# Designs tried in a protein design run: designed miniproteins, single chains, continued (5). Part 6

Each design is a single chain, and the fold is of that chain. pLDDT is the mean over its residues in the fold that is shown.

## One batch from the design tools (miniprotein)

Design m16190
Fold by ESMFold2-Fast:
Structure m16190 (fold): chain A 59 residues (1-59)
Amino acid sequence: SLEELIEEAKKLPEEFRKQVLSLIDMARQAEEAGNPKAAEFYLEQARRVIEKAKEYLKK
């Protein structure tokens, strides 16, 4: 869910966190504008950034 992505973003360093939160915000704006394809694109980019960050930050 969107909330789960936000929670994951909060665990990241500032650099990655800002990027992920910006992408999530763009996804929300796209959904509110009736553009689900754009929203999906931004959420996929957010997941990619989270994955990259986790590669550098072993839990």
Scores: mean pLDDT 80

Design m16191
Fold by ESMFold2-Fast:
Structure m16191 (fold): chain A 69 residues (1-69)
Amino acid sequence: SEQERQRALEEAERRGQRAMNMSSKEFADIGIELARKAGDEDAVKRAEELRDSPKSKNLDLINEIVDKL
């Protein structure tokens, strides 16, 4: 349990650093993997839509979400 938590934190830190230089596709792929692990089917579908969109459309989707907040 504690070992799992420590490993997850280390992986999150490495992914955080990579996220700064990731392509939109790689970013979306990580999101899909995380959503699958969480068992959230809606999140998987949304992440797949984000992955399959062009980079400009990904920004539009992000802006729509931010605008609703």
Scores: mean pLDDT 62

Design m16192
Fold by ESMFold2-Fast:
Structure m16192 (fold): chain A 70 residues (1-70)
Amino acid sequence: SNKEIAIKSLKTALKSLEEGDVAAALAGLREALKVAQGEAKEYIEKALESLYNGDVESAKEYLKKALELL
């Protein structure tokens, strides 16, 4: 399902951020964004914006919030 794709992509993105792989995290967040809806989508967008601004800590927090909403 789209929800399962979003959860898997977000979990992979979070692990990538923990390992310092921002490029892989961006790819995972973009994949989740294609299938996510509602409030979870808004937090994924905030996580992406945080990474574009170099704010990895805020990106992790927003990503975790998106996971809680799925």
Scores: mean pLDDT 87

Design m16193
Fold by ESMFold2-Fast:
Structure m16193 (fold): chain A 56 residues (1-56)
Amino acid sequence: EVDELIAALESPDPEVQAEAAYRLGKLGDPRANEALGRALKSPDPRVQQAALRGAS
């Protein structure tokens, strides 16, 4: 679910954040666009890459 994945982006665990970012990118839902924008600005390269790969 989009809401659950958005909530997972707030996790302190970068691996959980990366998984959520990838899944949100795959969904392409407009509700996810803001959350994906935040993931792309993450200081953790793993989270950034997951969001980018999901959006591809």
Scores: mean pLDDT 77

Design m16194
Fold by ESMFold2-Fast:
Structure m16194 (fold): chain A 63 residues (1-63)
Amino acid sequence: KVEELVKKGEDAFKAGNWEEAIKYYQEALKLDPNNRKAKALLGAAYFKLGDTEKAEQLFTEAN
């Protein structure tokens, strides 16, 4: 179930739909708050939107 949400986020990210990708990654993290992959991908999506500070925080939590 979490993997399905991450996959939907990745599909949105590849399409350039950063806001949609963020939505799916946030839903994945609601189900699994410690999912490092979802945190890293959420950080990447925020970085694409120019939210560098939020992205750096999420990358730190993912590592």
Scores: mean pLDDT 83

Design m16195
Fold by ESMFold2-Fast:
Structure m16195 (fold): chain A 63 residues (1-63)
Amino acid sequence: SMHKLEVELGTEAALETQPEASELISPGSSGGEVDTAAASQVNKLTNKKYEELLEKYKEELKK
């Protein structure tokens, strides 16, 4: 069953958003602006990293 791994990844993402959210909420930010271009790149990098991890996981399972 893969739902366990899905839950773990979901909780990790949720936990990471918590500290990051506090940073974004900070009124002391100089610009208060968020680089949308950087967000897109991060999303793409995360996707690629996830794909690599999935490939390695499949190889481990084959053994």
Scores: mean pLDDT 56

Design m16196
Fold by ESMFold2-Fast:
Structure m16196 (fold): chain A 62 residues (1-62)
Amino acid sequence: MMKSYIDPITRKTYEAESDKEFAEIMLKEGLKLGLSDEERLTLLRSAGLSDEEAQQLLAKLS
């Protein structure tokens, strides 16, 4: 099911099938912008992920 999300950094709207997919988009954009791990975790939490899920995705994509 497609959901609309707003990137708090770029203010662009993205369509993603899940909070996880949106979180992966945010992590990739955060890497381009040079965001710290703490800033990326904050963005993932804002996307609806738990602390554990956010840390797992960050570790997988780093």
Scores: mean pLDDT 69

Design m16197
Fold by ESMFold2-Fast:
Structure m16197 (fold): chain A 67 residues (1-67)
Amino acid sequence: NAMDENAKISELIKQALENLDTDPEKAEEYIKQLAEITGISEEEARKFVENLKKATEGGKADARAAG
């Protein structure tokens, strides 16, 4: 069920994001699980989570600040 799989992926993303600041080792484990479930590489999963963190951290539109 794609819905159940999506829910698990969302949970792993949330956990990875939460633990990036407080427990990077735990975040790495969640990123690893994310990669396994989604079929992407650990490197890609890590980059994805880091980009999400930047988006939530920045909140500001950087579309005008191309770079």
Scores: mean pLDDT 73

Design m16198
Fold by ESMFold2-Fast:
Structure m16198 (fold): chain A 68 residues (1-68)
Amino acid sequence: MKKAEELYKKGEEALKKKDYESAVKYYEEALKLDPNNAKAWANLAAAYDELGKYEESLKYREKARELL
């Protein structure tokens, strides 16, 4: 779905700018539309890790792993 892809791309751009809070928001919205995007789950986990939210990071890393 194009909207999910656009949100994923915005998440990637936010992550590159080290805007981890915006990255989380965009990846969560992308995953509501396309929950099978393993890369989006992995990137969401990375953003949570950078925010110091290690429990959320671990949860979403496991979700990404399940989809591979």
Scores: mean pLDDT 84

Design m16200
Fold by ESMFold2-Fast:
Structure m16200 (fold): chain A 94 residues (1-94)
Amino acid sequence: SKYDELKEKLKELQEKIIEAIKNGDFAGVARIVREMLELAKKYGVPDELLEKLREAAHEILSALTDPSMTNEEKIELAKKRFEEVLKALDEAAK
C-alpha cells in the first residue's frame, strides 16, 4: 500500500502520544498531533481524510483538558481515534 510507510510512522507517533499523556505532557501531545497532520499532508492523504485526522486530534486534545477523565480514559480514547484513522487510511489505499 502507498500508505504503509505513513501507517508505520503514525504508529510510532501514537506511542509517543501515549507516553506524553502518561507524563502529563499536554504540550507534547499537541506537538505530536501537529507532526502527525503534517506527515499525512506530506504523504498526499486526501483532504477528506485530513479532516478526519484533524477531528481525531481535536477530540484527543479536548479530552486532555477534561478534568472528569482519568489518564487511562484519555489513553483509551487516543487509541480508539487512532485505530479509526488507520482503518480510514487502509480504505483510501484500496
Scores: mean pLDDT 82

Design m16201
Fold by ESMFold2-Fast:
Structure m16201 (fold): chain A 77 residues (1-77)
Amino acid sequence: SAEELKRKALELAAEGGRALAAGDVERAIELFREAARLFREAGDEAGALDAEGAVALLEGREEEAARLAARADELAA
């Protein structure tokens, strides 16, 4: 179900946050990318854009990260 996919995406995003706190940027990127895919499958476009924005920021793509964050804010409002 969409709710189950969203729950899994949230779990992966939380794991990504923990990996980042541990200094494992590469692992965090993998986890946030997987979370973004599951958020999109669940129909949570705002969640997908937030996770994609985190990936863009961690990869040094600051302008792309800002655009994704702004779009996520529009959808979440």
Scores: mean pLDDT 86

Design m16202
Fold by ESMFold2-Fast:
Structure m16202 (fold): chain A 77 residues (1-77)
Amino acid sequence: MEEEIKRLKEEVKRLVEEANEALIAGDLKKAEELIAKAEEKLKELVKLLVEAGKEEEALEVLKEVLDKLKEAVEKAE
């Protein structure tokens, strides 16, 4: 379980980073696609964390991802 949680965290981080790069490059369509994929993986990660009794960690991950996405949107205008 912890290995799977680590894998999903890395996937979400990678997708968010790729989405941020696409936003900076002005590729809004690619950014939208990557954000959608990140959201799907994030939902899977949150489910696993809740099932493992790590609800606080799930909230921290959600806040971290939302903060990074908000920052990227603000800088990409």
Scores: mean pLDDT 77

Design m16203
Fold by ESMFold2-Fast:
Structure m16203 (fold): chain A 81 residues (1-81)
Amino acid sequence: SEVEKLREEARKAREEAERLEREGEELLKKAEELRKEGEKDPEALKKADELLKKAIELYAEAGLYRMLSSSYEIAAESLEK
């Protein structure tokens, strides 16, 4: 079924978005810890900034997968009419 195939693609996209969001959250937490250390260590601040940039990239990619998942779900619902 085309509907089943679209729902499967939507599920895969959602799972990938969730994976990327979890990785981003972990990097954000690590960046926050390093920023606290950075009050005494400028190298910790630089590392925190790099982790923040990576987290932003992961969230942006997750957003694209969220949109892709939604698009597949809309297509599947349209075919179920």
Scores: mean pLDDT 87

Design m16204
Fold by ESMFold2-Fast:
Structure m16204 (fold): chain A 62 residues (1-62)
Amino acid sequence: MIPTPEQLRQLAAWPLTPAQKAQLVRRELAGELSEETIEAIAAAVEAGDLDRAVALLREARE
């Protein structure tokens, strides 16, 4: 199930490394969104650019 923007923000607050957060995003979105979109969201999360990650997720959910 595709996470909400709020759930993505909560993930960013977890005591995990950026790489672990990116892997969690890839796992949760596998089969739900295109590979290109998943990698873009995961890269934004790994870079700490949460606003970009949320924007990409919102676009994908419409």
Scores: mean pLDDT 76

Design m16205
Fold by ESMFold2-Fast:
Structure m16205 (fold): chain A 72 residues (1-72)
Amino acid sequence: ADAEEYLQKGKEYFAQGKLEEAIEYYKKAIENAKSKEIFEEAFDNLGKVLIKAGKYDELLELSKKYKEKLKE
């Protein structure tokens, strides 16, 4: 429910070129994800936004942070 709404809002902001807001909502989607499927979709979309924004250092840091959740 909540995670899907955050994921959709992230996609809307990304489409509008509002990369900072897209990053915020994708992070909220990850934090509220109740399933691996929603978590992985939100994580994938976050990666796409970070690449488009040129935030490669942030992408690396977040990948390390979420590595443990992906293993769980």
Scores: mean pLDDT 80

Design m16206
Fold by ESMFold2-Fast:
Structure m16206 (fold): chain A 85 residues (1-85)
Amino acid sequence: SPSEEAKELHEKVTAKQAELLKENEKLGRDLPEEEAKKLVLEYQLKLLEELGTPKSVLEKIKNMPLDKALEEIEKIFKERFDELT
């Protein structure tokens, strides 16, 4: 169902963020904050594309400053997740 898909998607995003943090810790180096955010952004954009998000929306997000792009994506995932409650 759409609600179950939204929940699974949110869980995948959360798991990827945790994976990136753990890998950074294992490497014994700090990834630049911007580089870490960019990796998260690329993963989230790929998931939105797989969900059938219009290319125009994806291009708009890609043209935003990094922090604004991440905020916009988080809002989209949160709105979809809130449909479960």
Scores: mean pLDDT 69

Design m16207
Fold by ESMFold2-Fast:
Structure m16207 (fold): chain A 66 residues (1-66)
Amino acid sequence: GLSAEELLAEAEKLKEEGEKLIEEGKKLLKEATTREQVLKGIALILRGIGLLFEAELLEKKAEEQL
């Protein structure tokens, strides 16, 4: 299994990726002129939130190994 250090490193990566997707989705929603663009923006935000949740689970798992 992954060490606590490796879990924390992976969590940090997922947080960075999740935050980028949320920002991209927010920008797309602000600039959206079509329903398809709105749905894509929402999908990006939801995907980003999912990555942030996964990162939180990895951080908790790392804390349990320390």
Scores: mean pLDDT 86

Design m16208
Fold by ESMFold2-Fast:
Structure m16208 (fold): chain A 76 residues (1-76)
Amino acid sequence: MEVIEVEVDESNAYKDILEAAREATREGKRLKITLKKPSLGRKPVTLEVEMKRSWTEKQIEETTLKALQELEEKGD
């Protein structure tokens, strides 16, 4: 099964991840997120999340927020 991939930077990370997470949830696909911080000279950080079609909007938003927090922590 194909993976939904999204590459995000610091400027619009939450919005871009949320949009990709909604798509992955509708399709029942995995979401692969790559956070890039070139302005800080840091290497890209990647996280994969399994998305379930049964998830509510609230669960998608909560998963997106947790994923962003984990990516930020790994980037530090």
Scores: mean pLDDT 75

Design m16209
Fold by ESMFold2-Fast:
Structure m16209 (fold): chain A 95 residues (1-95)
Amino acid sequence: MMGEGLAKEAGELAMKAGLIAMKEGAEKGALPLAIAAALLGAGANFLSKKDVKEAAKDAIAAGELAIEAGKLAGSEEAVELGKKAVELGEEAYKK
């Protein structure tokens, strides 16, 4: 249960970070990475009930994409949420 909860939260944070980077960075070339982060983060949230380790891995990847998209967008909020998604995803993957 705790690993599932961490993977789910990581996916939700990565999705939120991607959506923020998409809104703030659409004109700055962040859109493809932001869309990828949002979709992969949403997928990780969905998979958290089925395969915690695969969901955690996807959440880490989504968080990394959200950090890059946030940097392009100039969004500190998206970067920090992406970093937290990576941290929670790594914690979920270790369990």
Scores: mean pLDDT 81

Design m16210
Fold by ESMFold2-Fast:
Structure m16210 (fold): chain A 58 residues (1-58)
Amino acid sequence: SAAAERAAARGAAAREAGRALKNPVGEQYGDLGRRYGEAGDAARADAYVRLAGNAIKG
């Protein structure tokens, strides 16, 4: 779905932000958001993207 694709893209962006900031928790949650979004689970992807955002200081 379009929602899952957007969530996957947000997860990928959060993973890259976590990596750039040397924040392994943010990177890990971002990657999980990407993976769930790619699998079509928009709700779980969005939840992990929010966790990544909370972990990332930037």
Scores: mean pLDDT 85

Design m16211
Fold by ESMFold2-Fast:
Structure m16211 (fold): chain A 58 residues (1-58)
Amino acid sequence: MKLARALAGVPATSPETLELRKGDELEVLEEVDEEYVRARSLKTGKEGLVPKSLLEYL
C-alpha cells in the first residue's frame, strides 16, 4: 500500500478532485499523469484526483 500525506489543503474545485486538509493521509491508487494521482482519503474513504506536488510520500 502506497501512503502519502497532504502538504496543503485542497478545496473541492471540481467533482473529480479530492478535498483535502493539510496533514490528511492518503492511499495512492494510480498515477493518472505527470501531475496527478488518483488517491483515497483514509479519513473519509472518498477517492479523487490529487496534485503530486501537494503529496509527501510516506
Scores: mean pLDDT 78

Design m16212
Fold by ESMFold2-Fast:
Structure m16212 (fold): chain A 113 residues (1-113)
Amino acid sequence: SVMEEAVRVGREMLETLVSGSVEAFKEELSEIISESSSFTEERLSETHALLRASYSIVGYHKEDGKLVTFRLDVEVEAYVDADGVGHVDMRVSFSLEKDGERIEVSGESHFTV
């Protein structure tokens, strides 16, 4: 079904983004202190699903040996509209906290399936 395709595409995109980001975060660290992740997938209706992933890693930054925290939050909405078109909306929030300062970057993307 179009809905199953939207969920599949959304899941693959979320998994690809998370795995790539995790690898990139780990490359920035000389030592890892803690790491946590969560993933949820919820079917809200026959035409709507919500996927969420959260990732956090704390370690010492290779550049200067300072304590740093990387956080990644990804939300994917997979749905079918009134015209039977499948949609995947992805929202990403990345933050870096280091030496008492926080940098946050967010983005959104939309795909049809």
Scores: mean pLDDT 89

Design m16213
Fold by ESMFold2-Fast:
Structure m16213 (fold): chain A 58 residues (1-58)
Amino acid sequence: ITKGDIDNLKKLAEKYKASPEVLELIDRMKEALDAGDVEAANRYGREAGELLKKEFGT
């Protein structure tokens, strides 16, 4: 996953008015990637994606 992917995910989450929990996970994902922790970034991304699916079924 890249920073561009994270930025796109954040824009989609904002557009669809995702919960604050989803936005927090996306921010955590970007912070982890900036720290070089790709595994944590992928984990937060998966959690955000699962919450988005539950909230919007998209």
Scores: mean pLDDT 75

Design m16214
Fold by ESMFold2-Fast:
Structure m16214 (fold): chain A 76 residues (1-76)
Amino acid sequence: SSQQQIDQNVQDTTISILTQTIRQMGRQHGIPQSRIDSIIQQVRDTISQSRSQGYTSDEMSQRGRDTMLSLFSRAT
């Protein structure tokens, strides 16, 4: 019941939701699979790095979303 366990669960859930969103939107817009995989990896890296830098769960989730949107705007 530590805050660290809650933060890990939020991270895992956020990565799962964003990965699903990226795959769905990428396929709908005809983005190449290699680019979809690159976007997923960069979003995961952003979330992981944000947590390691001491950002809160909310800030980490927001940074992941911002990275996803930025990468999609360049891919479509």
Scores: mean pLDDT 81

Design m16215
Fold by ESMFold2-Fast:
Structure m16215 (fold): chain A 90 residues (1-90)
Amino acid sequence: SLVEIVKEELRRVVPELSDEEIEELAELIEKAAQGDKEAFDEALVTFMSLVAGVPREEVRRALESGKLSGPLAEAAVKFHEILERVHEKR
């Protein structure tokens, strides 16, 4: 299933995340893949917050300003890698 592909890519790219965090992200990414724009925004912010270790509000402010710090920029690259690999495996 798409959810299982997403979970495997999350475990590969961000093994530091808990199983609960991975399950939450996989559900959001699945909804985003079905055209849910709110789910996409929630997945991006949640992923970047968890991976960079910063509050969700800080992630939203950084995205709005277009100025990503090193940790946030790295998290954004990892999120894109996961989406690209999920798309390739589907």
Scores: mean pLDDT 84

Design m16216
Fold by ESMFold2-Fast:
Structure m16216 (fold): chain A 68 residues (1-68)
Amino acid sequence: AWEEWARRLAALAPEVDLSALTLEQMREFGEAVAAGRVDEAARIIVEAGAATPEQARALAALAHEALA
């Protein structure tokens, strides 16, 4: 569920602010996660300045698993 997914993301990286993403970056992140392109999703987060590369990869992997 969306609520469960959001809660898991907040618990994993409370310092990561997804609102730092533009609407376009948020759309691209969601598409990459849904397609299993975890590395691409992580890169989008890092480019937005929302997380470190390590945090971004963990977040993208968790998001992919949570959406499955």
Scores: mean pLDDT 72

Design m16217
Fold by ESMFold2-Fast:
Structure m16217 (fold): chain A 60 residues (1-60)
Amino acid sequence: SEVIEELRQLLETNPWPQAVVLAVELMRKRGISGDELLKLAEESGDQRVIALAREVKMLE
């Protein structure tokens, strides 16, 4: 998924707190809900991306 790859890039290039902020902004810009993001993250099997998606869902 393009969204999951973008989240991976955020995690690789930013410290955790900034990655969370940028992920929230990305979701708002793309019109994706926290539930949709979490489902995509879980399907990817990437534990760091799943953790990021859970944080984003809590903030939405």
Scores: mean pLDDT 84

Design m16218
Fold by ESMFold2-Fast:
Structure m16218 (fold): chain A 94 residues (1-94)
Amino acid sequence: VEELLEKARELIEEGDYEGAKEALVEAAKLAKTDEEAREILELAQELLDSGKREGIEGAKEVAMALLKNESLSLEVKLEAIGLLLRAIGELLDL
C-alpha cells in the first residue's frame, strides 16, 4: 500500500490523474487498516480538488473501491460514501 501511495503522490504532482487513480484504486483494494484507507481518501480528495474530469472520475472510482473492501470499518466506508457523493456532484456540474 505505501509504495502505491508514494507513486500516487508523485503522479498527482505531475498532473497525471489517470495514473494516480490506478495506483489509488489498487491501494484501496489492498488496504487492511482504517489508517491506510484514510491516506487513500486524502489523496483521492486531492484528485477531486484538481477540478479536472479525470481527477474527479478518479476520486469516484477510488471511493467505490474502498466501499467494496470488506476489511475496512463502517466509519471509513461512510467517509468513502461522502467522497463518492461529492465526486458525483462535481461530475454533474461539468
Scores: mean pLDDT 83

Design m16219
Fold by ESMFold2-Fast:
Structure m16219 (fold): chain A 90 residues (1-90)
Amino acid sequence: SVAEEVVRAAREAAEAILAGDIEAAKEAVKRLLEAADRIENHEARLLAISAAMNAIAGMVSLSLGDEEAARASAEAMVENAEEAARIERE
């Protein structure tokens, strides 16, 4: 389901960010945004987009050497993606 795709992509992006793999993180964020576009519930779609924004913030933090901020952004991304999936499932 699209809900499962959103959570999977967010978790892949979070793992990539925590591993310092910006290239893998970018690919996972692309999949997250593609899945978000297929979400029918407006609130869930906005949360999935917010998850992608947190992933971008995490990648920026990594590029600046701020591992603590990168971890916080990765955690926020997964939380937003899980909430988006919950709402999309109803």
Scores: mean pLDDT 87

Design m16220
Fold by ESMFold2-Fast:
Structure m16220 (fold): chain A 78 residues (1-78)
Amino acid sequence: DFEEGKKLFEQGNYEEAAEKFRKAGEKGDVDAIVLLAEAYYQLGNYDEATRFALKAIASGDPKARAQAIEILTKIGLS
């Protein structure tokens, strides 16, 4: 599911990618939560992008935190 989501994301299929990343994130995959936030950002859904970016920050993973902050900065939130 995570690998399928990455393939869909690379093809520009952000809505389908978000569904795959959501399922992986529900299983505790923090990298999937970051990519879910990025997918929502690409879709222009800044509310969901912000929500999942904040969830990635709350995970305590320094790499996920840095990537999520970059997403929030692109939205205009920092």
Scores: mean pLDDT 83

Design m16221
Fold by ESMFold2-Fast:
Structure m16221 (fold): chain A 62 residues (1-62)
Amino acid sequence: SHMLERQRAFAREMAETLLDIGEVVEKAIEEARKKGVKNLSEIMTPEEFQAELERRREERRR
C-alpha cells in the first residue's frame, strides 16, 4: 500500500542519516583523541557538522 511504501522510504532515509551521524561523530572523536582535546566543538563546530551531513546526503543522491 502507498502508506507502507512511504513509511519504508522514511525509515530508510532515517537509517542513512543515523549512519552518517555515527560516522561523522566517530571521526571527530578519533581526531579529538589524536589532538588530546576533550570538546568535539574544538574539532568540528555545529555548523561544520551540519555541512558534512548535508554533503554526505548529496553524495548518496548522486
Scores: mean pLDDT 79

Design m16222
Fold by ESMFold2-Fast:
Structure m16222 (fold): chain A 61 residues (1-61)
Amino acid sequence: SLEERARQMLEDLVKKYNLTPEQRKELEARLPQLVAEAKSLGDLEILLTDYVRELIEKEKK
């Protein structure tokens, strides 16, 4: 399902970008909305990656 693929993408992004537990929690909370907005698996990957970039930019303290 799209949700199963989204969960796998989330885990891959957490590992790739070395996300903190707090960033992971925010990404998990946003996941249902991103899945609903995505028109394809490729679109979901773009939406997830863009949101991860937003989370990383917020951590520039």
Scores: mean pLDDT 80

Design m16223
Fold by ESMFold2-Fast:
Structure m16223 (fold): chain A 56 residues (1-56)
Amino acid sequence: MSAEEILEKAKELVEQGKGEEAYRLLKSYGVNGLEVMGLITAGKEDEALALIEKAL
């Protein structure tokens, strides 16, 4: 799964109120889920994507 696909999936889960599932998904890829989720909720999608790419 690409960083872009991971971001899109996490964003969908956050928008659905499934923050715990989004956190688990991000953690399964070795990403700091809390930081990425914070960036998504702040509308900083480019920064969230960069953080996911750096972790992969």
Scores: mean pLDDT 83

Design m16224
Fold by ESMFold2-Fast:
Structure m16224 (fold): chain A 71 residues (1-71)
Amino acid sequence: MEELKERLDKLIEEAAKLANSPDFDVQVDAALVLMEAAIVKRALESGRITPEQAEDEFERLEHRLEEVKAK
């Protein structure tokens, strides 16, 4: 549980840094990942999703953030 929350926090921090990019496409895509990661974290903390569901969502968002970094 706590390890997954830590991974989500790091993903949120990375997405937030990219959302400050001077490149508009990077900024928009990173902001979307940031918003979704924050929603997943809140859902996990409120018990609306299971840790397994949160991990699946995390992997999806991590993949999307890697695509943003590759731009």
Scores: mean pLDDT 82

Design m16226
Fold by ESMFold2-Fast:
Structure m16226 (fold): chain A 65 residues (1-65)
Amino acid sequence: LLPEGILKALVFLSKHLSEEEREELAKEIEELSKKKDFEGIKELILKKAKEYLSEEELEELKKLL
């Protein structure tokens, strides 16, 4: 359903999120995915990554997108 790069980035990010945070992120991504707003999904992932990931982890996630 999602592009492979986005899916891999989500799996990477989800390891750093709580169950509640993962559920909220999944809902937002589902809405954007229905609209085919893949740039919006990338922006949302990067926004969340900046909150939870180290600088090195953020660069690794950017390589997946």
Scores: mean pLDDT 80

Design m16227
Fold by ESMFold2-Fast:
Structure m16227 (fold): chain A 79 residues (1-79)
Amino acid sequence: PLAPPASARTVDEAIAWGKANLSDEQIDEIAREAAKRYLETKKERPDLADAIGVGLALLGSLLDPNFAKRFNEALKELE
């Protein structure tokens, strides 16, 4: 699964689950999905887009140090 279980109630628990259960390919897919949702949010709430983008990149970097790079590459491809 690409998402942590419902029992992972904290961000730290979700990240720990992700590190233990997610493959590199699944992390790439999460980065692409995050980029897609960020672009959707940017259309509705451009005032929050930068904060949301930074938040997603930071949370993703806790799973994989290359997440921010993958996220930015996906953004360029989807725009």
Scores: mean pLDDT 68

